# Designed miniproteins, single chains, continued (5): the designs that were tried, part 61

Each design is a single chain, and the fold is of that chain. pLDDT is the mean over its residues in the fold that is shown.

## One batch from the design tools (miniprotein)

Design m18111
Fold by ESMFold2-Fast:
Structure m18111 (fold): chain A 96 residues (1-96)
Amino acid sequence: MEKEKKELIREAASLYSAAGIIKAAAELVRSWGGDEEVVEKAIEYAEEAQRYAEEAIRAAEEGNLEEARKYLEKAREYLDKAAELLGEAERSAGLL
């Protein structure tokens, strides 16, 4: 359905943007003395979230709504992991 397709694309774009913000924040935390390993892992998971968000947009545009939903779920999972690791990096830097 056209409405569902547009909603999936919008949600995927939002997750892509959120992951980009986490990547930027992780680099900033690194400059403030955050744990290098935790920062790198946060960036890695944020990049995976962006990758799955792009796959969700592609699948939705192709009309594969079920495949788009599966990629969107993966994007959310990796975004959540990236956010948790960002929090750990912030704690290691004495920011939390």
Scores: mean pLDDT 87

Design m18112
Fold by ESMFold2-Fast:
Structure m18112 (fold): chain A 95 residues (1-95)
Amino acid sequence: SAEDVERIKGGLLFMATLLRNLYRQTGNPALKEMAERLEELVRELEENPELPAEVIIARINEIKKMIEEDESLPEEKKKFLLDGLDALIRLVEEM
């Protein structure tokens, strides 16, 4: 539904904001790139609200992989970010 799409967009933008804030604290440019990928996914959802859940989940999983492969982030921060992205995947699965 349109309301479900708006909730997903809101969640993606919230995660992008968290990643941008972490970038400002750490100077790690990979975090900025992750935020930009989430913002791009929001733009795609605005252009195509019928974007399949599998496509959205695949893009979130690519960002999860970037977080998992980042050696500069403490494990506690990785867990927090991955838990947040997993919560978004669950919301997408409920669409």
Scores: mean pLDDT 86

Design m18113
Fold by ESMFold2-Fast:
Structure m18113 (fold): chain A 87 residues (1-87)
Amino acid sequence: KKVTFRIKRSELVKLLEENPEATAKEIMLKAAEKAGVKLSEEEKANLVGFVFLDSGLGVRAEETAAEVLERLKRLVSAEELTIELLY
């Protein structure tokens, strides 16, 4: 199942900064929920990564929030982000 959602860059940055010990998977699941995306427990468990479609930047589920935040601040300047979840 292809799952795509949009989030403001500022909202994602806030989630990453408030949860520095979290994984990319945990942060993106929170972001998807805030965007109104309903995911089953199986979909949440099987999540392996994400793509920022606006930049083509891929992120693995196991990366840290701090690593994602650094790359987002350096490589992505779009004010709204389109994110695709990978299973």
Scores: mean pLDDT 80

Design m18114
Fold by ESMFold2-Fast:
Structure m18114 (fold): chain A 96 residues (1-96)
Amino acid sequence: VKEKLEELKKKIIENRETNPEEALGYAEVLGLLAINSGVYLSPLLEEAAKKSKELLEKLKKYLKENTLSEEEVEEMIDKTLEEIAKLFLEAIKKEE
């Protein structure tokens, strides 16, 4: 897991200026893998994971308490994943 997180971090750094959408995708995968594994590469990434867990918990609560269309559910999931990706992108940028 740690080796894969380091590989994803490298891909984010390599792509963030030339292919920002691809870097965002790698950041999303890195964030989800870090959260699910409980493995963090640095204190800044650990803080990003903590904030991301709060976003996921808020999303799960909202989806349980509200009757939403399938399209609305998909939009909220996509927005939450994008916010998580941005948190990890910012954390990686601050480490440099």
Scores: mean pLDDT 79

Design m18115
Fold by ESMFold2-Fast:
Structure m18115 (fold): chain A 68 residues (1-68)
Amino acid sequence: MPPLEEQVERIKAAVAELSKVASPAFVRAFAEHEARRLGEQALAAGVPEEKVREAVERLLSFADELIA
């Protein structure tokens, strides 16, 4: 698995680009889907639950601020 921080930054970049062309509801749904997938993969790879939770929360907060 790529480093967790690299995956978070990749998803944030994708969410930011999507926010330019998609509805707020779609941007939020995309962010939730990507955050869930990332969390599952990171936990399976042995990343500590606390670090995974922090990364998921940051990603969802970023999306929420972007569509506010």
Scores: mean pLDDT 84

Design m18116
Fold by ESMFold2-Fast:
Structure m18116 (fold): chain A 86 residues (1-86)
Amino acid sequence: MEELEKRIKRSEEAFEKSREKLIELLEKNEELLEMYKEYVVEELEKLKMSKEKIEKAKNAKTAEEVLEILEEIRKLMIEKARKRAE
């Protein structure tokens, strides 16, 4: 149990650090933003998320919007992991 929580926290810290760098990178280059946006859309499709969520990702215009969607996915994965550990 504690190992899972530690792993989740480490993942969250790594994600937050990466998030700051990603926002900076994506804001500098709209082509990279489009590439990352496609990546997020592909991840949503692999996870069989609703068409509504996939459309939100496709219509995202800022790095912040794309990362908000990614954060929702990460939050769902964390909840899923915690439920399994209980």
Scores: mean pLDDT 73

Design m18117
Fold by ESMFold2-Fast:
Structure m18117 (fold): chain A 89 residues (1-89)
Amino acid sequence: EREKALEEAAEQGRKAAAEMKNASEEELKELEAREAQLKELIANSTDPLEKRLYQEGLELVTAIRNGDEEKAAEEAREITEIVFELKER
């Protein structure tokens, strides 16, 4: 079940990065705004696990914006692992 969620997250990450080839200028600006928001969340968070989640989120958004399908898949998988860890708290 966890492994299936990780595989699905990786596939969604790849798809998002691939779809960036058809992204509008508005969609690119939205990604830039999301990067800025994540940087602020990283700076203001005191929980190490939350900081790690936001940092991986920033790396995912950056990979998607750059059209890096493999990196986006890797970061999406990592985020999903952290989410499972948070859920088990």
Scores: mean pLDDT 81

Design m18118
Fold by ESMFold2-Fast:
Structure m18118 (fold): chain A 87 residues (1-87)
Amino acid sequence: SAMEAERRALRLEMRTLQAIAEQILADMEKRGYKLSEEEVKGLEKFLEHMRELLARARELGALSDEEVAAIERLLKQLEEIVKKAKE
């Protein structure tokens, strides 16, 4: 069905974005959270995009509650790094 196809597509996309976000976090930790203004703006847009897709994935039941919770924790960590970089 069209809904099952959308759930599968969102699940794969969210897993890919989660892996990218985890890599971004690891790379920032290695650099001592030193971010340029351009990197901050790019990361904000990336996180906004992930938030929008996560909301859709929740509505469609594309991810387990455990997967949603893991992504939510990751997004919060990255959002806090962005917030500190703006201080």
Scores: mean pLDDT 87

Design m18119
Fold by ESMFold2-Fast:
Structure m18119 (fold): chain A 85 residues (1-85)
Amino acid sequence: MKVTRHVLLKVKKDLDITAKELEERLRSIPGVDSAEVRTSKGGPETLLKKGDYVEVKITGTPEGVERALAELRKILPDAEVLAEL
């Protein structure tokens, strides 16, 4: 069974990671079939900065998606969840 989680996050501090790097890290997690990360500003190669909005969509097994959300929280520890899309 596959599940999808689609969230909108607000970045609370400047980070040393791009949307593309975040997407690739999430895609590498066992049980994740797809992960898409979009930012409101710049291209996928732009570093995430305080005040940026990041849209994350993860599809996979329930266990894989939960692992991916845990990894997302480690990379964006202070990010505010604005919406479940």
Scores: mean pLDDT 80

Design m18120
Fold by ESMFold2-Fast:
Structure m18120 (fold): chain A 77 residues (1-77)
Amino acid sequence: SEKVEQKRKELIDLFKEAIEKKKAGQPLTGVEEGYLELIERYKKDPEKAIEYLSQLFGLSKEDAEKVMKEIEKLVEE
């Protein structure tokens, strides 16, 4: 649905901001540090990271997987 698409985009933007702050050497909040830890967990155990994101943000596992795949691309840039 449109609301789920918006929610995915907003979540991706939050992760993107945390990644950019880290690259710029800016201080991170505990929430932003949690986002970066989730990215590292995704690299080690994608299924568990997707499940955690799904539960935390009320997304389907399919939508959580789409979010993590987009974030993975941003980390590689």
Scores: mean pLDDT 82

Design m18121
Fold by ESMFold2-Fast:
Parts: structure tokens; sequence; C-alpha cells
Structure m18121 (fold): chain A 90 residues (1-90)
């Protein structure tokens, strides 16, 4: 499902960054997470939708970031917003 796919791609991006992996792969996973979060938002109630759209924005900002620390912070912000969206869906 789109929410689970977004979480999986964010975790992969964070692991790649922390392990000094290639930035191209980190950016690809961040963009995939952004797209899946946006898709999850389409079928979500208003409170969850707001968090999913914020997660999508932070994942996109991570992909556009010039350095690893800024990328990592945006990926972590995206993951926090996905967790908040998950809480609103229960």
Amino acid sequence: MHLEDAVAHLHRAIRLLEDGGPLEEVRDHALLAAEHAREAARNSPPKAKEHLLKASEHARLAAESPDRQEMLEHLRQALRHLAEAQGELV
C-alpha cells in the first residue's frame, strides 16, 4: 500500500545516507517516498492527508538538498510526518 511503500523508501534512503552510500540512490528513494506519500494522501481523511502531504514535501526537499546532513534531516522529518499520519488513521 502507498503509505507502507513511502515508509519503506524513506528507511532505505536513511540507511543509504548513514552508510555513506551513493547520493543518486538516496535521491531516487526520497522521490519514490514523496510520490507514494502523495498517493496515500488522495484517499486519506483530512488530518492524515495534511501529514502525508508534509511528508511528501520533506522527502522531495531531501532529494533536492545539496548535502548529506540536510538530506538526512528532511528524510527524518518526512518519516515523523508519516508516523503522525499513521496515528490519524487508527
Scores: mean pLDDT 86

Design m18122
Fold by ESMFold2-Fast:
Structure m18122 (fold): chain A 85 residues (1-85)
Amino acid sequence: MKQERIDRAVARLREAAARHPEGGPLLTAMADQIRELVEKGAPVEEIEKLADTGIRAARAMGPHGEELVDALREAKELAIESVKE
């Protein structure tokens, strides 16, 4: 269950990165960092802070920002649920 949610979060971010290469470095970095925090058992607040920072950066990326934000929001929810059990 926990691993499945992390894998879904990472896959969602990588799929969005493939469709929007301009956001690729951000989404790839977010995927790696979110996985690391969840695997370390980081507090929910730390995961939220990381994801919200990514969402803010994605919003600044122009016309594709909304799709990048949607991917990051879904990944955030999956990551938080992974640590709450």
Scores: mean pLDDT 81

Design m18123
Fold by ESMFold2-Fast:
Structure m18123 (fold): chain A 83 residues (1-83)
Amino acid sequence: MFELDEEEKKLAEELKKKIAEMEEKEKKGELTEEEINELAAEYARAVGKLAGLPEEVIEEVEKLAREGKFEEAEALMLEAAAK
């Protein structure tokens, strides 16, 4: 069973809030590509941290996601998670 510590629980709640905010903006037609990229970066950081990836890998994935390089970010995350 997943037993999250207090910091991991906070990260999960912050991510949930960001996803809800994105859905609300999408419904209003106000969602920008920059906001999608920033949410993707925060999501990548949260997933990487929960998966126990090295901070250096998380930082690279976060940077790639912010730049809209989602395929490169996903490939790096999957490669690191497989090890």
Scores: mean pLDDT 74

Design m18124
Fold by ESMFold2-Fast:
Structure m18124 (fold): chain A 60 residues (1-60)
Amino acid sequence: GPLRERIEALAEEAIRLAAQGKLEEAQKIADEMFALIQEHFGKELSKREAVEEAEKALGV
């Protein structure tokens, strides 16, 4: 959807800026992208990561 397209566009922009050596600008865009992910997907991603870590810790 439009939100995912925006997150992908921010990721592409951060990569472009980093490739140009503009690391401070790339970091700012990455922080904005992360904030959007946290707001809309953070709970689901954290749950998925927690499950993967739990499975790895339990040896399954």
Scores: mean pLDDT 70

Design m18125
Fold by ESMFold2-Fast:
Structure m18125 (fold): chain A 96 residues (1-96)
Amino acid sequence: EEMKKKIDELCEKLKEAAKAGDVERARELLDELFELALEFFRKCMKEGRYEEAIEVLEKALEALRYVAENLPELKEEVEEKEGILSLLLAVARRFL
């Protein structure tokens, strides 16, 4: 699915921006990744695609943790988003 590929691309771009110390770019990519991950989660849950919802949330969480580790300026924003995605991951896992 095109949305899943875009999430993969956003995760890689976000890690690259974090590694480069580009806070502004990382913030934009972080917001875009979070929004798209939520949209994909909602779609997967509606369609009973729980395994895919879990896979995408785990991948997004990995990218978010990388940002928090490399960009302390974004730590608070990352921790808030990580909390939300972790809660959604727990919800999806209950449907397996």
Scores: mean pLDDT 87

Design m18126
Fold by ESMFold2-Fast:
Structure m18126 (fold): chain A 90 residues (1-90)
Amino acid sequence: MLLRLNENLQNFFKEALGDSRTVLSTEELREKVEEILIKLGLASRLPDGSLYVGVTNKIITPDASTEELIKTLKEVMKAVERKEVEVTEV
């Protein structure tokens, strides 16, 4: 499935990761969310491959759905960046 990033999320990925894409697959979105959260110190990788997200006190498991990942990203962006982020199907 292809997902379109809103302007806030596009700018966030561009500024933090140098990624200027406006559309990502669900797998690419997962990889970029994990990469950005770790790079910014907002999440840490646990020995089982899960991510601990300190701001929300949540664990993202390797088997977590794309919807759960997007929900966690929205909560982090609202809490840290005070920005609304959205992803829509193409």
Scores: mean pLDDT 79

Design m18127
Fold by ESMFold2-Fast:
Structure m18127 (fold): chain A 95 residues (1-95)
Amino acid sequence: MEAEKAIELGEEGIRLGKEGNAREGGLLSALGGSYASEAAKKGDSEGAIEGGKKALEGGLVAVKSSKNSEEASYGTGGAISGIGAIFDGELAAKK
């Protein structure tokens, strides 16, 4: 399911960011957030929120691991994607 893929990608993004690969960590976190938002569209509110939280964490780890502003932009994109997915999931839970 999309939520499972979102969590997998977010966890991999966190791992890569912790290893100092800020670019790939940020990109995978952003992709994870996209899958989490897709889960929300299919009515999986809980999965979207969980996946979005993992994407946000991965994005923030990537920003902290970045060596310059260009690398930090990938992590920022991941964090924003994660926040969007959490928002989408919360809305899906209410309506």
Scores: mean pLDDT 86

Design m18128
Fold by ESMFold2-Fast:
Structure m18128 (fold): chain A 93 residues (1-93)
Amino acid sequence: MDKDIQYLENTIEQGREEALKNGATQEQVDALIEAAREAARNAPSMYRLTEAIKAAKETAKERGWDLSNGAIGAAAGAGVSQAELEILKSGKA
């Protein structure tokens, strides 16, 4: 369980760094991760990544942000990992 928490924390930071490397600003990355996290938290486990990617794309479009698929995908992945980390920390995985 502790290794799973550490893995998820590392995946969140890696996804954030990758989105920044793909040209997103810190503000854009924060907004996309938050949208992806919320979508993943409200989705059945098998659909978390799909719904996270949809939420990240919709947020970028709604804000008028011209972001690469790489930046959006990295932020969406980080959002999924954040949602999974929250579920683990809430008591029962």
Scores: mean pLDDT 84

Design m18129
Fold by ESMFold2-Fast:
Structure m18129 (fold): chain A 74 residues (1-74)
Amino acid sequence: SPELQALQQEYVNELLEYAAKLLKEHNITDEAVERKLLQVVGEAGVRLRKAKSEEEMRKVVEEAKKRMEEILEE
């Protein structure tokens, strides 16, 4: 569905913006931490492409945001 594909891309963009926001707000210059956040976004992108409903996509986004926050708390 073109509508689902557009929504999937919007959620990927939301996660990329969230990762950038977290790096900026925490003053992170460590490339290893940046790579870990981008890996979470990449893995979420794969799951979003397999999601069959908006509800499943929202769950993927929520779990990815939580995982990115947990990485920064370590």
Scores: mean pLDDT 86

Design m18130
Fold by ESMFold2-Fast:
Structure m18130 (fold): chain A 94 residues (1-94)
Amino acid sequence: VLEFIKETVKKISKLLKEGKIDEARKVYNEAVQRIEEELKDDPELRRAAITALATGVATVISLYKQGKLDESEKKAIEAAEEAYRRTLEVLRRR
């Protein structure tokens, strides 16, 4: 799941760098739908995955608006990984 999120964030970052905003939005929507369908029976993992994806994409957009385009992918991936781990740790407290 986390690898899918990382690859999706990378793809969205690349599309935004190319000015392909509509394609980036399509990729995001398709990724959310896929997460909801594939993880329908695992609500904790689904919530962590959606939170990580949203955090990664928000980080790309924030850095893009700041003109920090070249660092956007790395920072977005780090933000997505942290959000994923943190959400799972909170939800999977056993």
Scores: mean pLDDT 78

Design m18131
Fold by ESMFold2-Fast:
Structure m18131 (fold): chain A 76 residues (1-76)
Amino acid sequence: AAPLSAEERAARDAALPAVMEEALAANPNLSEDEKKAMEITAELIRNDDVELMKKLASESSSPKEAVELVEKIKKE
């Protein structure tokens, strides 16, 4: 694996808000559940939580299910 350096991670985290704005602008017809799922995904990327991202991809088939799964994990 090619791990991100501290500088690369800082640059990625600084770019995340702009990337999210571009993604929302490219998909103006997103539902509220889809927008929430995108915000959660951005937070997971920022935190480098690859394991949780993989779990969402395998266990959720919709943005709503992804949001519900993250909320369950946060409740422990």
Scores: mean pLDDT 66

Design m18132
Fold by ESMFold2-Fast:
Structure m18132 (fold): chain A 77 residues (1-77)
Amino acid sequence: SNAESILSLPEEAIVPLIEREVRSLIEDYENGKVSEEEFKKRGEKLLKVIEEVLEQETNPEIRKRLEELKKKLEEAL
Protein backbone atom coordinates (compact mmCIF):
# COMPACT_ATOMS: atom_id res chain seq x y z
CA SER A 1 0.00 0.00 0.00
CA ASN A 2 1.06 3.60 -0.63
CA ALA A 3 1.12 5.29 2.80
CA GLU A 4 0.82 8.80 1.26
CA SER A 5 -2.53 7.84 -0.37
CA ILE A 6 -4.10 6.99 3.02
CA LEU A 7 -5.06 10.66 3.52
CA SER A 8 -7.36 10.39 0.44
CA LEU A 9 -9.55 7.68 2.02
CA PRO A 10 -12.88 7.97 3.90
CA GLU A 11 -12.40 8.50 7.65
CA GLU A 12 -13.71 5.00 8.54
CA ALA A 13 -11.08 3.37 6.27
CA ILE A 14 -8.04 5.43 7.34
CA VAL A 15 -7.45 3.99 10.84
CA PRO A 16 -7.87 0.30 9.85
CA LEU A 17 -5.49 0.80 6.91
CA ILE A 18 -2.88 2.52 9.10
CA GLU A 19 -3.20 -0.35 11.62
CA ARG A 20 -2.62 -2.88 8.82
CA GLU A 21 0.35 -0.95 7.36
CA VAL A 22 2.03 -0.59 10.79
CA ARG A 23 1.49 -4.28 11.61
CA SER A 24 2.71 -5.48 8.19
CA LEU A 25 5.82 -3.28 8.30
CA ILE A 26 6.82 -4.46 11.80
CA GLU A 27 6.15 -8.13 10.90
CA ASP A 28 8.13 -7.83 7.63
CA TYR A 29 11.07 -6.31 9.52
CA GLU A 30 10.97 -8.93 12.33
CA ASN A 31 10.87 -11.72 9.68
CA GLY A 32 13.81 -10.23 7.73
CA LYS A 33 11.68 -9.33 4.67
CA VAL A 34 12.79 -5.67 4.77
CA SER A 35 16.19 -4.16 5.58
CA GLU A 36 16.75 -1.84 8.56
CA GLU A 37 17.17 1.06 6.08
CA GLU A 38 13.86 0.28 4.31
CA PHE A 39 12.11 -0.25 7.69
CA LYS A 40 13.24 3.19 8.92
CA LYS A 41 12.27 4.84 5.61
CA ARG A 42 8.78 3.28 5.52
CA GLY A 43 8.30 3.74 9.28
CA GLU A 44 9.15 7.45 9.13
CA LYS A 45 6.67 7.90 6.25
CA LEU A 46 3.94 6.12 8.27
CA LEU A 47 4.73 8.28 11.34
CA LYS A 48 4.28 11.39 9.18
CA VAL A 49 0.92 10.09 7.89
CA ILE A 50 -0.25 9.31 11.46
CA GLU A 51 0.79 12.80 12.63
CA GLU A 52 -1.04 14.45 9.69
CA VAL A 53 -4.23 12.46 10.44
CA LEU A 54 -3.95 13.33 14.17
CA GLU A 55 -3.69 17.08 13.35
CA GLN A 56 -7.08 16.92 11.54
CA GLU A 57 -8.84 14.37 13.80
CA THR A 58 -11.33 15.58 16.43
CA ASN A 59 -12.83 12.19 17.48
CA PRO A 60 -11.23 11.24 20.86
CA GLU A 61 -11.53 7.46 20.29
CA ILE A 62 -9.90 7.65 16.83
CA ARG A 63 -7.16 9.94 18.25
CA LYS A 64 -6.45 7.37 21.00
CA ARG A 65 -6.12 4.55 18.42
CA LEU A 66 -3.79 6.69 16.27
CA GLU A 67 -1.64 7.65 19.30
CA GLU A 68 -1.34 3.95 20.24
CA LEU A 69 -0.26 3.12 16.65
CA LYS A 70 2.25 5.99 16.72
CA LYS A 71 3.69 4.72 20.02
CA LYS A 72 3.92 1.12 18.71
CA LEU A 73 5.74 2.25 15.55
CA GLU A 74 8.09 4.63 17.43
CA GLU A 75 8.99 1.85 19.93
CA ALA A 76 9.81 -0.51 17.00
CA LEU A 77 11.97 2.12 15.22
Scores: mean pLDDT 79

Design m18133
Fold by ESMFold2-Fast:
Structure m18133 (fold): chain A 120 residues (1-120)
Amino acid sequence: SEFIDEAVELLKMRLERLGAKLRSLGVPEEVVDEFVEEARAILEEMRERLLAAKTAEEKIAAVREGEERLIALLEELTERIKEDPSLTDEQKKEATELLEGYAEDVRHGEQALIDHINRQ
C-alpha cells in the first residue's frame, strides 16, 4: 500500500512539473489543464484499482491499463502540440521532449509497480 501510494504520488508530482513546464513554453493553458486533469484521474483510478485488487494478476492488469491510458493521452497531446499554429518549431520540439520524458517516467513507474507486486 505505502509503495503504491509513493509511486502514484511521484508520478503526480512529475505530472504537475510537466504541466508547469509546458505552460512556460507557451502551450495554451486550457490544453495543459485538460491534459493534467485527465492524467490525474487516470493515476487515481489506477491507485484505487490497485488497492482494491485481490490477486497479483488483477493488480498487474490495473497497472498496465493505467500505463496504456496515460501513454495514449501523452500521444494525443503530442499530436495537438504538433498541429498548434501558435507554437514555433522550437517550442513544439521542447514540448515533445518533455512529454517523451514523462512517458519514460510512466513506463519506469509501471515496471517498478509490477516488480513490487511480483514480490508480494
Scores: mean pLDDT 90

Design m18134
Fold by ESMFold2-Fast:
Order: C-alpha cells, then structure tokens, then sequence
Structure m18134 (fold): chain A 90 residues (1-90)
C-alpha cells in the first residue's frame, strides 16, 4: 500500500516543510498518504481554515512536483486542522 507520512506543527508553513522533507525521500512514481495537522494558538473558523489548508496544500505539493490524487479535511476544530492528501511523486 502507499506510505503514510504524518506532519504536525504550528502554522501551515512548518507543517508543509516537514511534509515536503519526508516526501523528498520517496522514489519517483511512489504514492503516499500525507496527513498534516496544523495547530493554531488563536482559534480560527474550522470550516474556512480546513478549506484553505486543503487548497494551499494542493497548490504547494503540485508546485513541488507531486500529483495530488485526492484531498480531504479529516478533522477541523477551532485550534487544530487535520487534512489528508494522497499524492504521487513525479
């Protein structure tokens, strides 16, 4: 099955940097499930934050040379957003 990569951090930039570091170690053509959890010190609107996190993650991963096969919000609270993306390394 695909590899599972988990990244957790404060703010989207930190989480994405951790995810990209792990993804950089994949061979070309490999698929992975990436679970990213972004923690907020200040509460946000969970629905809005979740949608923004998915969109931003897709854009960043595609720019980094990954194909995004699926993307979803797994959990959204006022202080934590977890998103899951299935990706393939080009």
Amino acid sequence: GPRVIEAVGEGGAEVMAKALEALSKLPRGARAVVRMTIVFDIPFDPEYAGEQAVEGAKETLEAAGFEVLSARVEDATPTSITIVLEVEKK
Scores: mean pLDDT 83

Design m18135
Fold by ESMFold2-Fast:
Formats: C-alpha cells, sequence, structure tokens
Structure m18135 (fold): chain A 75 residues (1-75)
C-alpha cells in the first residue's frame, strides 16, 4: 500500500532526523526511489516544522492518516 509505505518511510526518516540527520539530507537519500513518496515525506516534514510545539511524530501520523482516508474514500 502506498500510504502504508509512506508512513513507514516517514517514521524511519523521523527516527534518523532525531539522530541528527537533516530533513533535506533524508529527502535526498530517497531521491532515486519514488518521487511521489519523497514529495509526501517532504510535505509532512514541512508541516512538522510548523507544528513543532506538538509531538512531531503524532503530527506526521495525523497528516498521513488524512491522506489514507482520502484514498479509501475513492475506493
Amino acid sequence: SELAEAEREAEELLRRAEAGTSAEELVAELGGSDPSLVEQVARALERLRRAREEDPLAALRRALEAEKAAVEALL
């Protein structure tokens, strides 16, 4: 599932970002894999920067859940 894959990748990227890797560096490492996934992760990370006072992982999961709900509504 595209959304499940995006969520897994996003959580892994957040874990690495917490370890000190920059967001741009994380996105660059994914640049050759899937442009759609890279864009989704980049957007999620940008949203997290704005909502930094909220739990970053919770904010990202909420954003991905919204996309999942939108896709499921199309089925």
Scores: mean pLDDT 61

Design m18136
Fold by ESMFold2-Fast:
Structure m18136 (fold): chain A 81 residues (1-81)
Amino acid sequence: MEEAAKKAREAFRKAGVSDDGAEGISQTALAGAEAVKEGVPREDAAEMASRGAYNAIRWSGGTDEQAEKAAKGAAEAVREA
């Protein structure tokens, strides 16, 4: 769980987004990893985390490119959790 949050924060930091946005993405990645442990298919959980991260960036005023990078990072964090 902590590794998923850390990877999401690092992906967000590389995208040049604020710490507040990074926290939102970390929470989305953690929720996805928890869903996998509860029996949700890993790919479905990764997609949910991806959409959450994308929306978090966009709502924080980030660009579409930053949102796409964050979404990919969150999905990968869930798949590796």
Scores: mean pLDDT 69

Design m18137
Fold by ESMFold2-Fast:
Structure m18137 (fold): chain A 74 residues (1-74)
Amino acid sequence: ALPTGDEVMERLPSLSREERIRLLALFMHGLWRLTGGRLTPEQALAAGRQVARGGGVELSEEEEREIRERFEAL
């Protein structure tokens, strides 16, 4: 099942660093699939960053890099 942005925002504050990276990459991948593969990695990461902020989570540059790498590997 594909998590909604609201579901991701609700879950993020209670997750570990590794779980947050995994969930955000999965959310971004789901969004990419919904657009028929038209979402760039930059656009996907921007959406992930917005959802993280909505959940009260500030991503480090290192976390953003790892999220992008996992998204591109999917």
Scores: mean pLDDT 82

Design m18138
Fold by ESMFold2-Fast:
Order: structure tokens, then sequence, then C-alpha cells
Structure m18138 (fold): chain A 70 residues (1-70)
């Protein structure tokens, strides 16, 4: 159900903001997708969201480093 997918994505975003590693985010998304009975495609979607959240966090840190160096 879309609501369940959105809930997992929201928690992934919160964990990323709290400094969770890319591996922790991916593992969380897989586990929650499996526990919620999501299809393989839906589980893959939340895992992709976890990877994107980790990449976005790393990009934000790179921008902050650049600003601090300015």
Amino acid sequence: MDDTVDDIKEEVGRMAADGASAQDLVDFARQKGEEAGLSPEQTEEVVQTARDAAANRDEVREVLDRLAAS
C-alpha cells in the first residue's frame, strides 16, 4: 500500500538526518519492506530511496565543507 511505502520513506529520511550510515538506511528499508509484506518492486523502491537519502546527505556535507572553506 502506498501509505506504507511513504511511511518507510519518511523513517529513512529521519534516520539519514540523524546520521545513519548508507548501509543502515538500506538494511532498514529492506527489513521494513519485508515485514510490511511489500512486493519485491515496492521493497526495491524504498531501498532506492534509502540510497538516494544517503547520497543526498553526503552531497549536503560536501556543500557545507565547501562553505566552511570559503
Scores: mean pLDDT 76

Design m18139
Fold by ESMFold2-Fast:
Structure m18139 (fold): chain A 71 residues (1-71)
Amino acid sequence: VEELSEKVAKEAEKQGKKVYADIIRRATETLVAQGKEDVAREPLEKALELIKQGKIDEAVRLLSDALGRAQ
């Protein structure tokens, strides 16, 4: 999950969204600390696909909704 989170964060940074990259890293770290790594995996995979398509706002909403519900 850490490698996936890093890939998503780096893609967000490439698109000038450094604040979102920080949010992604923090949310993933929180879920890992809570033992919810599997809950983070699918949202991160989908977010990476959306970011690569230039849909970073949709990716951020997906992550916020999925990771927020997991907390």
Scores: mean pLDDT 72

Design m18140
Fold by ESMFold2-Fast:
Structure m18140 (fold): chain A 85 residues (1-85)
Amino acid sequence: SQLDEVDDMMQQLREVAEQTKEQIKKSSKSGRLRLYGLTSGRLQSTITWLKQQKADSTDPELKAKLDEYIKELREILEELGKLAK
């Protein structure tokens, strides 16, 4: 289902975020900024896509779940930005 596909995507993004955090901690300043740029771009694109899915949906339960995922991705994005400094 659409929700299962979104759940799978979120799990993959969580894994990518954790891998990126580990790589940032071991990287030079320029390496950290590059890694942040690549991962933040992917996260921002996904947030935009989730917002569109929410706008296109009439299911209030799906909309609520998509809002939770958007919030989670924004929190990950902020955390990665702080680590990349």
Scores: mean pLDDT 87

Design m18141
Fold by ESMFold2-Fast:
Structure m18141 (fold): chain A 90 residues (1-90)
Amino acid sequence: MEPLPELTPEARRALELIREVAKATSDIKNPKITSLLIASELRLLADPSPETIRGAAENLRKVADILESQGHTEAAKKAREAADEIERLA
């Protein structure tokens, strides 16, 4: 098995935050939210660059906007807070 690229501390923290948002939204039936979270996780595992970390923050802001539009205010707040923290890591 070829090893995955080793995560930077920043990429590891970003991945933890994405997974926390995924857990908080696990009961919400929205394939776009699920696809944005999965895509962000897979991209970070393949490329733990500052550019990819910034991209993950943007995806979490999109997730927050979708959640807010559907009335999931607490989950939207969590996604925005995670996005802001991830942006500071890049």
Scores: mean pLDDT 83

Design m18142
Fold by ESMFold2-Fast:
Structure m18142 (fold): chain A 95 residues (1-95)
Amino acid sequence: SEMEKLVQEVEEVIKELDELAKKSKDPLMKQVLLEGKRLIRELVELGVKNNDITLLQTAYILGKNILGAGKSGDIGMARLLNDELRAILDAAKKE
């Protein structure tokens, strides 16, 4: 299904975020990447529970963006993306 394919794609992003966090020597970057990973996983769990493909697509896009910020060392961008993930997750939980 489209949902199963999206879940697999997001799980690969989660795996890459975890690996990048483990390799990071900057404690703040490590913390930000692990927080992003946690938020994306919660968004995937909620998307699956609610059969919400749009939520899974959002998790994928924002996850890829956090991964890009992490790879470039852009802690500020990674933090902003985590703030966006938190806002989306909070809004989705109200449904």
Scores: mean pLDDT 89

Design m18143
Fold by ESMFold2-Fast:
Structure m18143 (fold): chain A 61 residues (1-61)
Amino acid sequence: MKKVKAVDEDGREVTLIIDNGVAIVKDEQGRVLGVAKIDPSKIKVGSTVTVSGRKFTVLEV
């Protein structure tokens, strides 16, 4: 399991929890905003992940 910091298109900070090729998006309150399948090897600073139609840009890995 890996925790990654990201921001949405409105500049709100979220945490991506990456486990078994799945990203779980949590807001600042720890609420789950969405879940998507991802390739963890493609997660880098500045990469974009789309979850439930929302784009999140990775800030820290």
Scores: mean pLDDT 80

Design m18144
Fold by ESMFold2-Fast:
Structure m18144 (fold): chain A 83 residues (1-83)
Amino acid sequence: SVEEAIKVEEERMKGLAKLSPEETAKGAVELLEMLAENMKALNEEAAKKAEEAKKKVEEAKEDAKKSAEIALEAAKYYLETLS
């Protein structure tokens, strides 16, 4: 389900956030790049939002919590779009 998929991404981001802000930002960017690539053919609007979120993560890279929140919001939006 969408809720289960969101929970998996939340757990992944929590794990990354324990490492460092840099590792969290890297993981968030990798997730957003994957989502943008996979969704580009299915939903151009969702792909565009993931690209915008990736830029926000780069701006917030020193703040692990913000990087994780940005990635999770984008992932949630993509998963809801698929439903």
Scores: mean pLDDT 69

